# Designs tried in a protein design run: designed miniproteins, single chains, continued (2). Part 96

Each design is a single chain, and the fold is of that chain. pLDDT is the mean over its residues in the fold that is shown.

## One batch from the design tools (miniprotein)

Design m7332
Fold by ESMFold2-Fast:
Structure m7332 (fold): chain A 85 residues (1-85)
Amino acid sequence: MKSEEEARKLVEETKRYIKEAGKKAADYSTPEEGKKILDMVNGSIKSLDEATPYFQKDPEDARKAYRKLKEGAEKLLEAVKKKAE
């Protein structure tokens, strides 16, 4: 139960982080690049939603996948920050 709650919280945090990183990246990109970034963000969120049923069956594997996705989002945000500065 607690591991499943942690996994669900990680999913919510990851979605929020991806949305914020994507919005910031779009703001500092050309309109065409911004649309591509938002499409990638929406695709990532759909993938997270589709993976949610696996938290009951394979919570550890799900957590591992979401941690890796969060790391990717952090890397994207850092790249955007460098472009903004």
Scores: mean pLDDT 69

Design m7333
Fold by ESMFold2-Fast:
Structure m7333 (fold): chain A 96 residues (1-96)
Amino acid sequence: SLKEKAQQLYKTAKTLKDNVEEGAKRLMEEADKRSRDAQERAAQDPSAKPEAEKVLKEEEQLKERVRQAMKTADETIARLEKAGDDLLAQAEAQAA
């Protein structure tokens, strides 16, 4: 039925949202850890400071890519939710 198809789209959207949020959190936490570890090394060895600055820049670029991927996923989630809403509207029209 159209209602069952709509429910499946909503479940797919929720699963995608949950997976993207979990994946993004993990990548951001790993980036923060690498940045912290690099800063700690530079604090103990001043010769490591240029390498630490490079790591911090690369990790900020990674975080920006993660934010862009999350935005793209949000657009996909919105499309799935709208498709589900459209199917529910069609089901209601057919029931009348």
Scores: mean pLDDT 89

Design m7334
Fold by ESMFold2-Fast:
Structure m7334 (fold): chain A 92 residues (1-92)
Amino acid sequence: VQQAVNNLQNTVNRVVDLLNSSTSSSARSLGIAIQNGASRAVNAANQGDLDTARQWVDGVRGTARLGLQAAGADQQTIDDVVDGLDSVGQSL
């Protein structure tokens, strides 16, 4: 669980940094939503509520995909992030 939480936080920090560097206001707004969703996932995981944590990770994955697309990220970057978040969800 702790390794999955660490992987989630690392992935989210990288995505948010990329979105905050974007000139797209939509991408920056989605970065805030990703941070909020990740915090809820971490809190649920720390409380042992792995089903709720997985649901929040799924939400973060979808929002990250949309945010990266809005920021003009290449398809490989989008795929790597989405796959990484899917792996986090599977590890919870």
Scores: mean pLDDT 82

Design m7335
Fold by ESMFold2-Fast:
Structure m7335 (fold): chain A 82 residues (1-82)
Amino acid sequence: SPRELTILQARYLALISEMDLQIKILEKLDPEYAKELKKEVEKLKKEGEEAYKNKDLDKLKEVLDKMQELVEEAKKKIEELK
């Protein structure tokens, strides 16, 4: 439904915002890790944009789950570097 797409898009934007914050921190603590993370995030952004264009809710949810996993991994990496 259009409402479901709107909710998923809002979640996507929130996750991207949080990821951008984690990347900024990691660029100072581990620049090489941050560089690889940026590549993986860009890949997921492309997949998410295609899913949104195609109104593929299942694929969009899959991309969101993967993005959430990367956010959690980035947070864990930052804790290791404290």
Scores: mean pLDDT 86

Design m7336
Fold by ESMFold2-Fast:
Structure m7336 (fold): chain A 70 residues (1-70)
Amino acid sequence: SSSEELKKKAMEEIEKAFQEQSFEEALNESLRIVQETAAELLKLSEADAEEFAESMEKKLREKVEEARKA
């Protein structure tokens, strides 16, 4: 439950950043949110923290590549 709440909050904050900020600012803010959320998840489950960090890194990398192609 706590892990799910942390993941949900992080995803909502990342989405809001991309809606309200420039792409570069949103990307930097998202990286900070991922790092802070992964650290909190690590206190609950190392596996959940690793899966979340890898998933978010992949998603952000895809956003960067998409922006470069546009």
Scores: mean pLDDT 80

Design m7337
Fold by ESMFold2-Fast:
Structure m7337 (fold): chain A 81 residues (1-81)
Amino acid sequence: KRSEAAAALFEAALRAMRIAREMGEEVQKAIGEAAGEAMQSLGDGLEKAAEKVREAARLAREFGLEETAEALEEAARLIEE
């Protein structure tokens, strides 16, 4: 349901932000911005939020953060269910 999807997105965004804090400044900024946009998109609808989360997952994978990318992909699937 909507509350579960929102909670999953919020937790995935927090996880991405924490991991980004331990990385270099460029990675921290890029992932932080993507996670922030996904969170703000919740107000515009769950479909847009899921799209933003998938974009963040692709970015995380490009930086070699496979666990973070998998968590974000799972959150996007839960939002679309």
Scores: mean pLDDT 67

Design m7338
Fold by ESMFold2-Fast:
Structure m7338 (fold): chain A 61 residues (1-61)
Amino acid sequence: SPAEAAVRARFHAELIAETRKAMDEADEKGLSVDERNKKIQEIADRVRARYEAELAALRAS
């Protein structure tokens, strides 16, 4: 649906923005590759969970 497509597009943009910000911050702080990868994975998991919850709420409407 157009509403589901809009939610997907917004979360895709959010994932890109948050990942970019986290990579910049990790570089500035001199984090290890492992710590950087952990932060990126945590962001991906959080964004995915919110995306799935919002899709479920939209489909329940």
Scores: mean pLDDT 84

Design m7339
Fold by ESMFold2-Fast:
Structure m7339 (fold): chain A 70 residues (1-70)
Amino acid sequence: SLELILEGLRLLSEGRIREGGELLKEAYDKDPVLTQQWAKYALTFEPPLPEEARRILTQIANGEVPDVEA
């Protein structure tokens, strides 16, 4: 769902890594292709998202289930 992706990205931009990561994980489970595309785009955003957020987005962009624990 696009709504889950956008809310997840918003939370990640606010430094709420666990909450944002969980929403992106749910979005990835529902629509992996759309979520991967948005993760790739989000990695190009200016200003850059926090490092922890970029780690989660990189996992999704690589086709990996995001690990919000690590």
Scores: mean pLDDT 80

Design m7340
Fold by ESMFold2-Fast:
Structure m7340 (fold): chain A 90 residues (1-90)
Amino acid sequence: SVEEAVKFSAAAIHLVGAYANYLLAKKLVERGDASIELIEKLVKAMEEDIENARKLAELDEEGRELLEKEIKKAEELLEEAKKLLEEKKK
């Protein structure tokens, strides 16, 4: 349905948000000018985007399967962002 298509699009937008926050965190760490607090905010934003995408995807089993690969990719990027935060704290 059109409504299900809108939900899938909304989930995809949240996952794009998580990816954008990962790229920003990585770039700021590479530049050496990122504060710990800023990286923590980006990690938190990624967690919230992934959670929102999962909630939208869980409404339909087929929808979950279609988005599973992208959600998994976003979760892997979140773990990389958490590693960047851990290294910054050292």
Scores: mean pLDDT 81

Design m7341
Fold by ESMFold2-Fast:
Structure m7341 (fold): chain A 103 residues (1-103)
Amino acid sequence: MKKEAEELRAKGEALRKAAETGREAADLYKADPDAAGKKIGDYLSSSKTDDEIAAAQELSAAFSKGMDEPDVDKGYAVIKAGVKKLEEEAEKLLKEAEELEKE
């Protein structure tokens, strides 16, 4: 179980970091879409582990889907929905890791 807890924690932390970056980028999106895109690009460039790369790819896909919307408000809603999904996945994995570590 210890190795399984470590693997879940690593995935959860990667998704949590991606979600945090996504929230910051989403907050910038309405005011400066270029700055939001740069923030996502910088995060992708900083990803080092397979879990971090996978989480960064999920964030990038959600952001790209939002950026493809010609309406900024609709694009923002799509981006925020994607970020929320990453936050929920991170919370679930981190909780599962914590429960396994208690055993």
Scores: mean pLDDT 79

Design m7342
Fold by ESMFold2-Fast:
Structure m7342 (fold): chain A 102 residues (1-102)
Amino acid sequence: MIEKKLEELRKRYPSSESVEETINLFLEIGMPELALELAEIALEMAEAREKNLPPEEVAKLQEEINKRVAELAAEALEAAKKLGAPEDVIKELEEAKKLYEE
């Protein structure tokens, strides 16, 4: 399932490299459900832009999506720390969380 969503994301959002990296991190730490949710959030953002929604509505959607992505990254980081994941994995998750904290 995730592979199909990543292929669709690449077609609809070619500049989504950082999002793909975060999805791969979630898969690496054994949290495929968080990876799927992040992919779905990214696709919702792409769909909203394609649907040519009013700028105000797009801005509100982006704000809500950013908050949700930040929560997912924080959840993944907390789980990785509890599982004793390697320092490099924890660092990558901290960087991913920081990307969406705006």
Scores: mean pLDDT 70

Design m7343
Fold by ESMFold2-Fast:
Structure m7343 (fold): chain A 65 residues (1-65)
Amino acid sequence: NPDAEEMQKYMSNVKTDDEHILALGKVFGREDDAKKAIEFAKTAKPKSNDPATIERGRYMSRVLS
């Protein structure tokens, strides 16, 4: 696996989800995919640590078994 350590370095250096996605995209030469993912996130903004999001996830998990 080429440069797994460099991948970890990029992830450790950034603190935002957008920068994490961009850094990974650059490492793998998938910068275009990274930008596309960020643009999609702007359309449907995801939540990282919201109790409402956690509750919805729990409900979904419960229904799906």
Scores: mean pLDDT 58

Design m7344
Fold by ESMFold2-Fast:
Structure m7344 (fold): chain A 92 residues (1-92)
Amino acid sequence: SEVVEALRKLLVDLYLAQGKPELAEEVANMDDEEILDRAVELVRKLPEHAALPDELIREAIRAQYEAARNNLDEAVQERFLPLAERIEAAAA
């Protein structure tokens, strides 16, 4: 649930920053599976992820967030931040 809540906040903040309050409200009312599906859809728009199954993209998102949350490595936290920027670019 913490992964989903972090993604929900990221997507809401992203859409508000892009001047899309309707999409921000839609995302705020999504359930956990809908948030993950939206994040996978945005990541899949990046060429390097287009051929990966949805399950692998979901697992990668969860693994990156868990590693960042557990403060195992600052480099992993840096990977989560670039993912947020890549999601923003794909959403534009």
Scores: mean pLDDT 63

Design m7345
Fold by ESMFold2-Fast:
Structure m7345 (fold): chain A 92 residues (1-92)
Amino acid sequence: DELLKLAEEYEKKAKELEEKLKNARTFEELREIVREAIEDLRKEGDYDLAEQLEAGLRGARTEEEVRNLIEAVIEIYRGQAAGYRALAEKLK
């Protein structure tokens, strides 16, 4: 099931970001996590979200603000995964 595979891919991406966020110790490490997320979103064709994150990162002044950006991406990925799982169930 292609939809189930997409759900698993987004769940994996969310999990990877959660792990990186937990292990980040510095402001620069947090900023690098967001830059990587922006690049991944661009590769997936989500240019609007990537641009919003880039603007958010440019405006961020504190570690908490950057952590909030990473958490927002995690929630978006989790939402995408849940959406694909729900769609897969309805189409079976």
Scores: mean pLDDT 84

Design m7346
Fold by ESMFold2-Fast:
Structure m7346 (fold): chain A 69 residues (1-69)
Amino acid sequence: AAAALEALLARVGADGTVPLQDAADVLAEAFGLSPAQVGEVLARFDPDGSGTIPAERLPALVAEAAALA
């Protein structure tokens, strides 16, 4: 969990967000989630299709991914 959060924080851009593709890559590597599980988690954090996740949401994202793993 801590390693996944650190990896996501390292992907945060100057705008304070992480692209969905970067978040997907980290979740798949850190938790061994399938593409379907990654898509389901990311849909909950980007329901409007913005393509980014704010840094403030990353701890909750990691918690949801860990619950599926």
Scores: mean pLDDT 78

Design m7347
Fold by ESMFold2-Fast:
Structure m7347 (fold): chain A 88 residues (1-88)
Amino acid sequence: SAEEYYNSGISYLKQKKYADARKSFTKAIELDPNFVDAYYGLGYSYYMQFKPEEAFKVFVKAAKLEKELGTKPGPSLQKLMEDFGFKV
């Protein structure tokens, strides 16, 4: 499921396996194109691979979907992003 791929992506991020995380989040998005948290995970994976332009495009897509759907990123993803320097 999309959620299982998302959870795999988070696990890969914790292991600093950013390429594998990117693949997992991409599969989550393919199964659920409105999965906001998967877009944030994908953006973070690009950023950690020194691809800031790709990260920015994905983060913009995530923010747009979040606004359109009225959802917020999940607590685990928010904490992960904050711990690695995506602070408000």
Scores: mean pLDDT 77

Design m7348
Fold by ESMFold2-Fast:
Structure m7348 (fold): chain A 70 residues (1-70)
Amino acid sequence: SKDEEILKEAEEQFKDLAERALKEKWSEEEVKEWVELQIEIARENGLSEKLIEEIKKIAEKIIEEYKKKK
């Protein structure tokens, strides 16, 4: 479904961000700010609150994995 594609793309985008952040030595705050910006853009583009919540869960998991790799 379109929703499943959106969630998969969000997960891949956040994973790519985490790898780039590790390489470029971003702070945890910089990673969080970027994620929050993407969530706000998704909300402005009319994604449902249910999709926004699922995207937030994916982002939280990836941020936690990023913290462990530092």
Scores: mean pLDDT 78

Design m7349
Fold by ESMFold2-Fast:
Structure m7349 (fold): chain A 117 residues (1-117)
Amino acid sequence: MSIEELYQEGVAAYRAEKYLEAARLFNVVVTLDPKNIVARALAAISLYLAGHPEVALAYIEELLKEDPDNEVLRLVKELIESGDVALVRAVGDALAALPLDASEAEVLAVIRAVLAA
């Protein structure tokens, strides 16, 4: 299975509201491509929506140790810490529409657009 196929299975699981399965698939993508920003963000969001906010927070904090100035990871952390489930889901839905190769700037723009709505 390609990394693209794993990502698309993760997106399909996310859209089916199988958030724990989505988190697992996105985490496999992150393991194969550790700098992939869309998979990193969707893995954390999927863990949160699966009912594991503490695990989601720990996950994003470990990523921030490697990449402390990453604005996407910082915004996703703030989003998880907000406890606003509807807003977390809206951001996750918007990010799940992005391709695997979406840039950090594209991911950031999508998150900011949802937060401004």
Scores: mean pLDDT 89

Design m7350
Fold by ESMFold2-Fast:
Structure m7350 (fold): chain A 87 residues (1-87)
Amino acid sequence: MLKEIEELIRGVFELGAERYPDLDPAVLEQLREKLIEKARELVETGSEEEVEAFKLALLAQKYYLEGDEEKAQELAEKAEELKRLAE
């Protein structure tokens, strides 16, 4: 699970850098590192719903950056629903 989520995070940031080249690469690297740390903590200490919600949110961002807004919205809504259930 963790390796899969880390690969998703790296992919999202790579696509983000391509889509928004005006973003500071140093800021993007710092945010990516923080998100990877959060993913590790969630996989080790979080609930199954929290981990799944996080993964779906990352997939939603990936599809949004790829231009598939409909799929991105569907995944984002599902992530928010699971996040609400985990609370």
Scores: mean pLDDT 78

Design m7351
Fold by ESMFold2-Fast:
Structure m7351 (fold): chain A 81 residues (1-81)
Amino acid sequence: MVDIKPVRETFDSEEEAINAAKERAAQAGYYIVGYTVLDKLPSSEETLRLVEEGADNQEEFLLYKLKDGKYVLIRFKKKQP
């Protein structure tokens, strides 16, 4: 899937979002490669760029919404190819 969509859950802080992502990744057989905080929902152009960059590195993305209106973009890799 090439689209980055927000997860339904909203978090109070960046740290809470990252901790939830770590738990979710471990349960699904993924590991976290990195994360970044975004001031707003990524544009279509930003989404395309991120997907293209991620494809080169075999990365997948989850986007979490924070209660202050910011987003956390979390990057994962599967333990399998």
Scores: mean pLDDT 70

Design m7352
Fold by ESMFold2-Fast:
Structure m7352 (fold): chain A 59 residues (1-59)
Amino acid sequence: APSRLTPEQEALRQEAVRETSARMEELARAGGTLDDDAAVAQETAARYQARLAALRAAR
């Protein structure tokens, strides 16, 4: 689907995807659990939402 985000918001989303992938890969190498995966997903989602809210507030 076409992105409904601004270029800046899309860049933040892409960064969040990269951060999540890198974190999941680190956990996989360290023998992480499903609970660790859930915690990482929540943390990265919260950081993305905070960045997105800050970007929106600046407009």
Scores: mean pLDDT 70

Design m7353
Fold by ESMFold2-Fast:
Structure m7353 (fold): chain A 90 residues (1-90)
Amino acid sequence: LADELREVAERVLKEVPEAEFYAQTIRDAADVLADPNATPEEKLHALTRALFALDYILRHFPELSPELKARLQAVRDRLEAEIARIEKEM
């Protein structure tokens, strides 16, 4: 998931530089997920922020390529699944 978040953040920045703040939020979440010392609470917070950023990008940047929109939706679905998994373990 962390690598997928980094991938989509880079692609968003390339296609829509105006979304830099949201792309950075997604990258920050990837860093938290890759940190072996991050608590479940810290990971949940990071994932929730990344989900918000992905939703914002999908709603407010219609100029995104169809391929990137499909990839963002797939990553969003994986974010929701991971959030649900962590919440169940807390």
Scores: mean pLDDT 82

Design m7354
Fold by ESMFold2-Fast:
Structure m7354 (fold): chain A 96 residues (1-96)
Amino acid sequence: ITELQVAAYRGEYEKALELAEKIKDSGLISDAMGLVTAAAVAYERGHKEVADKILELIASNPNLLKAARALSKTEGFKKLPEDVQKYLKDFLDKNA
């Protein structure tokens, strides 16, 4: 679990966005997992505007986008609520 994920779980969305911005140039799967998890948590809690901003950071970096696409094939992704899975898949399809 990353500091970014913890901030999102606590509803500290301004802090989550600041942490997301700091890792936007990363190519690490762990950073992509943190970003995807933060976006999923924000979306599930009704903060679509925060989720969209985090996904925009992923879309701006081909390495993060590739890692997020790989994460969509994991068992962890399949355990997310169906509406969250659809939201994330729609994002990935749009940025294919």
Scores: mean pLDDT 80

Design m7355
Fold by ESMFold2-Fast:
Structure m7355 (fold): chain A 92 residues (1-92)
Amino acid sequence: MSKEEQIKKLREAIELLKKTKSTHPLVQEAIKLLEEAIKALEAEDYKEAIEKLKEAHVKLDEAAQDPSLSEEVREAARKAAEIAKEVADSLE
């Protein structure tokens, strides 16, 4: 996967989360971590990008399992978590 494809996928994950309009801390923290991962990729700091993506994955996985969140938010979190993992696994 190219750096451009990695950034595109992460932007798509952020858009999925933002469309839910959720103000829940897990969702907001995940969006911030994904945005920080994009900045790290643009700076070619792959170690920081991987660390931010792994932390985002943890927050998104927690959000996907949170019964206080709507089914729409949990589904968006699950999809975003899958994207974060795929991008992290593609970084070397």
Scores: mean pLDDT 86

Design m7356
Fold by ESMFold2-Fast:
Structure m7356 (fold): chain A 76 residues (1-76)
Amino acid sequence: GASSRLAGMSAAGGAVRLLMEEKGLDGKEAAEAARNDPEFALRGGVEAGALSEEQAASVTPEGLEVGIEGAMRNAS
């Protein structure tokens, strides 16, 4: 649903931001890393404050994929 998509977008954005800040990756590399490890993306979103644990639990694989694609487009 819309809530799952929004939560996934927030998780992907948080993970991309963390990877850029902590590892010096560009936005595309960070988004690809998050796509390859969805569990890392969700954890990164919670750690970055972009998601609560309850929101992370409601994220579907489809919602997370949409979020990662959005992060990749915005980083390009």
Scores: mean pLDDT 66

Design m7357
Fold by ESMFold2-Fast:
Structure m7357 (fold): chain A 80 residues (1-80)
Amino acid sequence: TDQQVQQLASQAEQYINQGNLDQAVQSATQGIELLVDSQGPPESAEEGLRIAQQSTQKVLSLLSPENAKKVQEELDKRRG
């Protein structure tokens, strides 16, 4: 899982560098989903939100600060 998440984060960085933000967000989202799934079912809705937030931050921490900001902004739009 960690190796796959790192690979997906690397792919997201590459897509951003190519100007393909949509594919970068998809790769980052897949990495977040893998981390969330690896934790199993949450014991509560609050725990589920916490795990999702931590997983998002973990994936973003693998990106440069500039690219992390771009991905975070798009993720926030998609969650609305």
Scores: mean pLDDT 80

Design m7358
Fold by ESMFold2-Fast:
Structure m7358 (fold): chain A 67 residues (1-67)
Amino acid sequence: HMSKEEIIEKAVKEVEAKELPGIDKKLVVEAFRESARKLMLEKGMDPEVALAQAFTAGAIIGIGEVL
């Protein structure tokens, strides 16, 4: 079991490695990191569930950036 901070950093690097053409990758990565930290540290969610929710939030922000 890794620390919550290490789990978040590892997941952030995985997202950062993805191809995100036409989207501000830095914005999406930052939104993912903040969401993951909030869910894991503030709400105490399981890492697996927290990362899935954070990914959804990051995707919504990436899509919503066009708004």
Scores: mean pLDDT 70

Design m7359
Fold by ESMFold2-Fast:
Structure m7359 (fold): chain A 57 residues (1-57)
Amino acid sequence: AAPPRATAERVADDVYRVTSDAGRTWTVTGGAPSAEVLARMASQGLAAGAEAAAQRA
């Protein structure tokens, strides 16, 4: 299986919007997140997304 993914989109000079494959979104300030940070956020986004889905279902 493929590892979880997150994508970063530049919104302002020092602001990035990060979206995980699970639909979890974060705002990152202070520059572009590294590939390692994106991988960690993707993993956390999947866990948080699954927990939110369980709570609403």
Scores: mean pLDDT 64

Design m7360
Fold by ESMFold2-Fast:
Structure m7360 (fold): chain A 98 residues (1-98)
Amino acid sequence: MLEEIKKRAFELIKKSIENKKLTPEEVKEMKELIKKLREIAKKLEEEAKKLLEEDPENEEARKKALELEIEAGILLIMAGVMEVSLKRELGEEIELPE
């Protein structure tokens, strides 16, 4: 479910910020979550477009399309934050190999 994906994304971001270290498994999971968030955002944008094309004069359809576009935007921002966190995490592993 999308909410579970968002919850896990926030958990990994928080762990990265607080501990500055992710396990290799969590790094892989973060990469997969970034991909999933971007795929879901694209689907939401496509759904919004279809709503506007099917009933362009319908105020409720326009309102629903706007809600979908806002949600897609939030998912893309979240994916971007995760990508920055992941780059920082990978950099720390490379600079501090033990």
Scores: mean pLDDT 76

Design m7361
Fold by ESMFold2-Fast:
Structure m7361 (fold): chain A 100 residues (1-100)
Amino acid sequence: MKAKKLELPKEAIEAADAALKKNGTGVEGVVEAAEAAARLASDVLPANSTATATTSQGVTITISRLGPSGPVAAVGVATVERPDKEQTYATAFALSAELA
């Protein structure tokens, strides 16, 4: 499926990085980072778009808003990529971005 590729807002990236600094790069920290980024991104992402960014701590977060014009759910996926180990795990969240 084709969606517009966007960069996550700087505020969303900073919120994710702050959550990782607070909670670490384990599963719980990645969960909190993805949710923080998704909440901020959901206010600015148009329908049928995907935005991705990598935090300063090597976590790649992808937020997708899929659907035609109207209420859509934002889906956040966070993957931790570590430079030396290349160890990756993914945590996925579905957020109802708006009942607008």
Scores: mean pLDDT 61

Design m7362
Fold by ESMFold2-Fast:
Structure m7362 (fold): chain A 85 residues (1-85)
Amino acid sequence: MAPSPETQRAVQQAVQAGARADPDTLRRLADEIDRAIAAGDLDTALRLAQRLSDLMARQGGASPAVAQTLRDLALEQVRAAVAAA
């Protein structure tokens, strides 16, 4: 099915809000990703990792390495869950 317009709007609003590389916003997203992974909610973890990446990309270099690390972490958790099934 087509992607949710609500999700796209939320991501766009987050990107606009985070245009200054706000450390508290980035840390909050990272903490939410960690909690989603711990809860086994890998869909939420991947979605939040995408939002974090979009925020960093919009700011033109806040920290691409951190965004990539969080994506890699989420993908590793997905692979671990699949292997455990």
Scores: mean pLDDT 57

Design m7363
Fold by ESMFold2-Fast:
Structure m7363 (fold): chain A 75 residues (1-75)
Amino acid sequence: SARTEKLMAELRETAARLLEAIDAGDFEAALQYAARMGELMAELLADPDATQEQIEEALALAEELVRRLREAAEA
């Protein structure tokens, strides 16, 4: 649905902002974007129009964000 597509677009935008915050070393901004990602993921999982492919894309994005956070913590 159009609402699900908007939700996916917001997920991608928030993930991009989170990655930028991580790269900048802005831990406070990174935490705020991570919290927003959690809210958007919960909305996606509750959306009956969400496809398996959209859910898998969102999960892959979350996995990449966790990987980038671990790398930043090790640097």
Scores: mean pLDDT 84

Design m7364
Fold by ESMFold2-Fast:
Structure m7364 (fold): chain A 85 residues (1-85)
Amino acid sequence: SLLEKVRERVRKLAKELGLEDIIAEYDQMLKNGLSEERALDEALYRLAKAVDEKIANRYFFLTFDPNVTREERYEVALEELEKAL
């Protein structure tokens, strides 16, 4: 699924950045009853904020754009974070 591909990219980024604690927090959010989509938004925001606050700010503003889907927002964040590696 598209969400599975996004999860794998997030895990890869977290490992490369030494931020695997964000993956542990993501797993805990799922155990606490958050939806996969909400937990993934939180993980991406935390990764972005740890890497570059400008990426985190762009991602945050995309959450208010009615013309941008959640999946498109994931792609923007992932592409910017992967470039920052």
Scores: mean pLDDT 83

Design m7365
Fold by ESMFold2-Fast:
Structure m7365 (fold): chain A 107 residues (1-107)
Amino acid sequence: SPESKKLLLKLVSLQIRLVGVQTTLRLETDEAAVRAELEEFAAFLEEVLEEVLKAAPGNKEIEKIVEEIRRLVEQLLASTDREEALKILDEIQKKLSELLDEFEKVS
């Protein structure tokens, strides 16, 4: 559907934004700026995850991937180590790719 296509594009945009967040963590020396970028990313990610759940209600595979991403986001926001945060972002990126593939199958 046109609605599903727009949401697929949002998931792709989210993956691109994640690369930007990883770049900020590697290059930015201001800890407050790094924290703000992580919190803004987490908020946008949660908005997109809610849209995915509403678009695919009762899909157990999608629900599982969303739950895994939410757990990783909780770990990301609790992290005070940049190397740990980068590893968590890599795992979120992998899960977002899995979510995109699974959502495409039911779109």
Scores: mean pLDDT 87

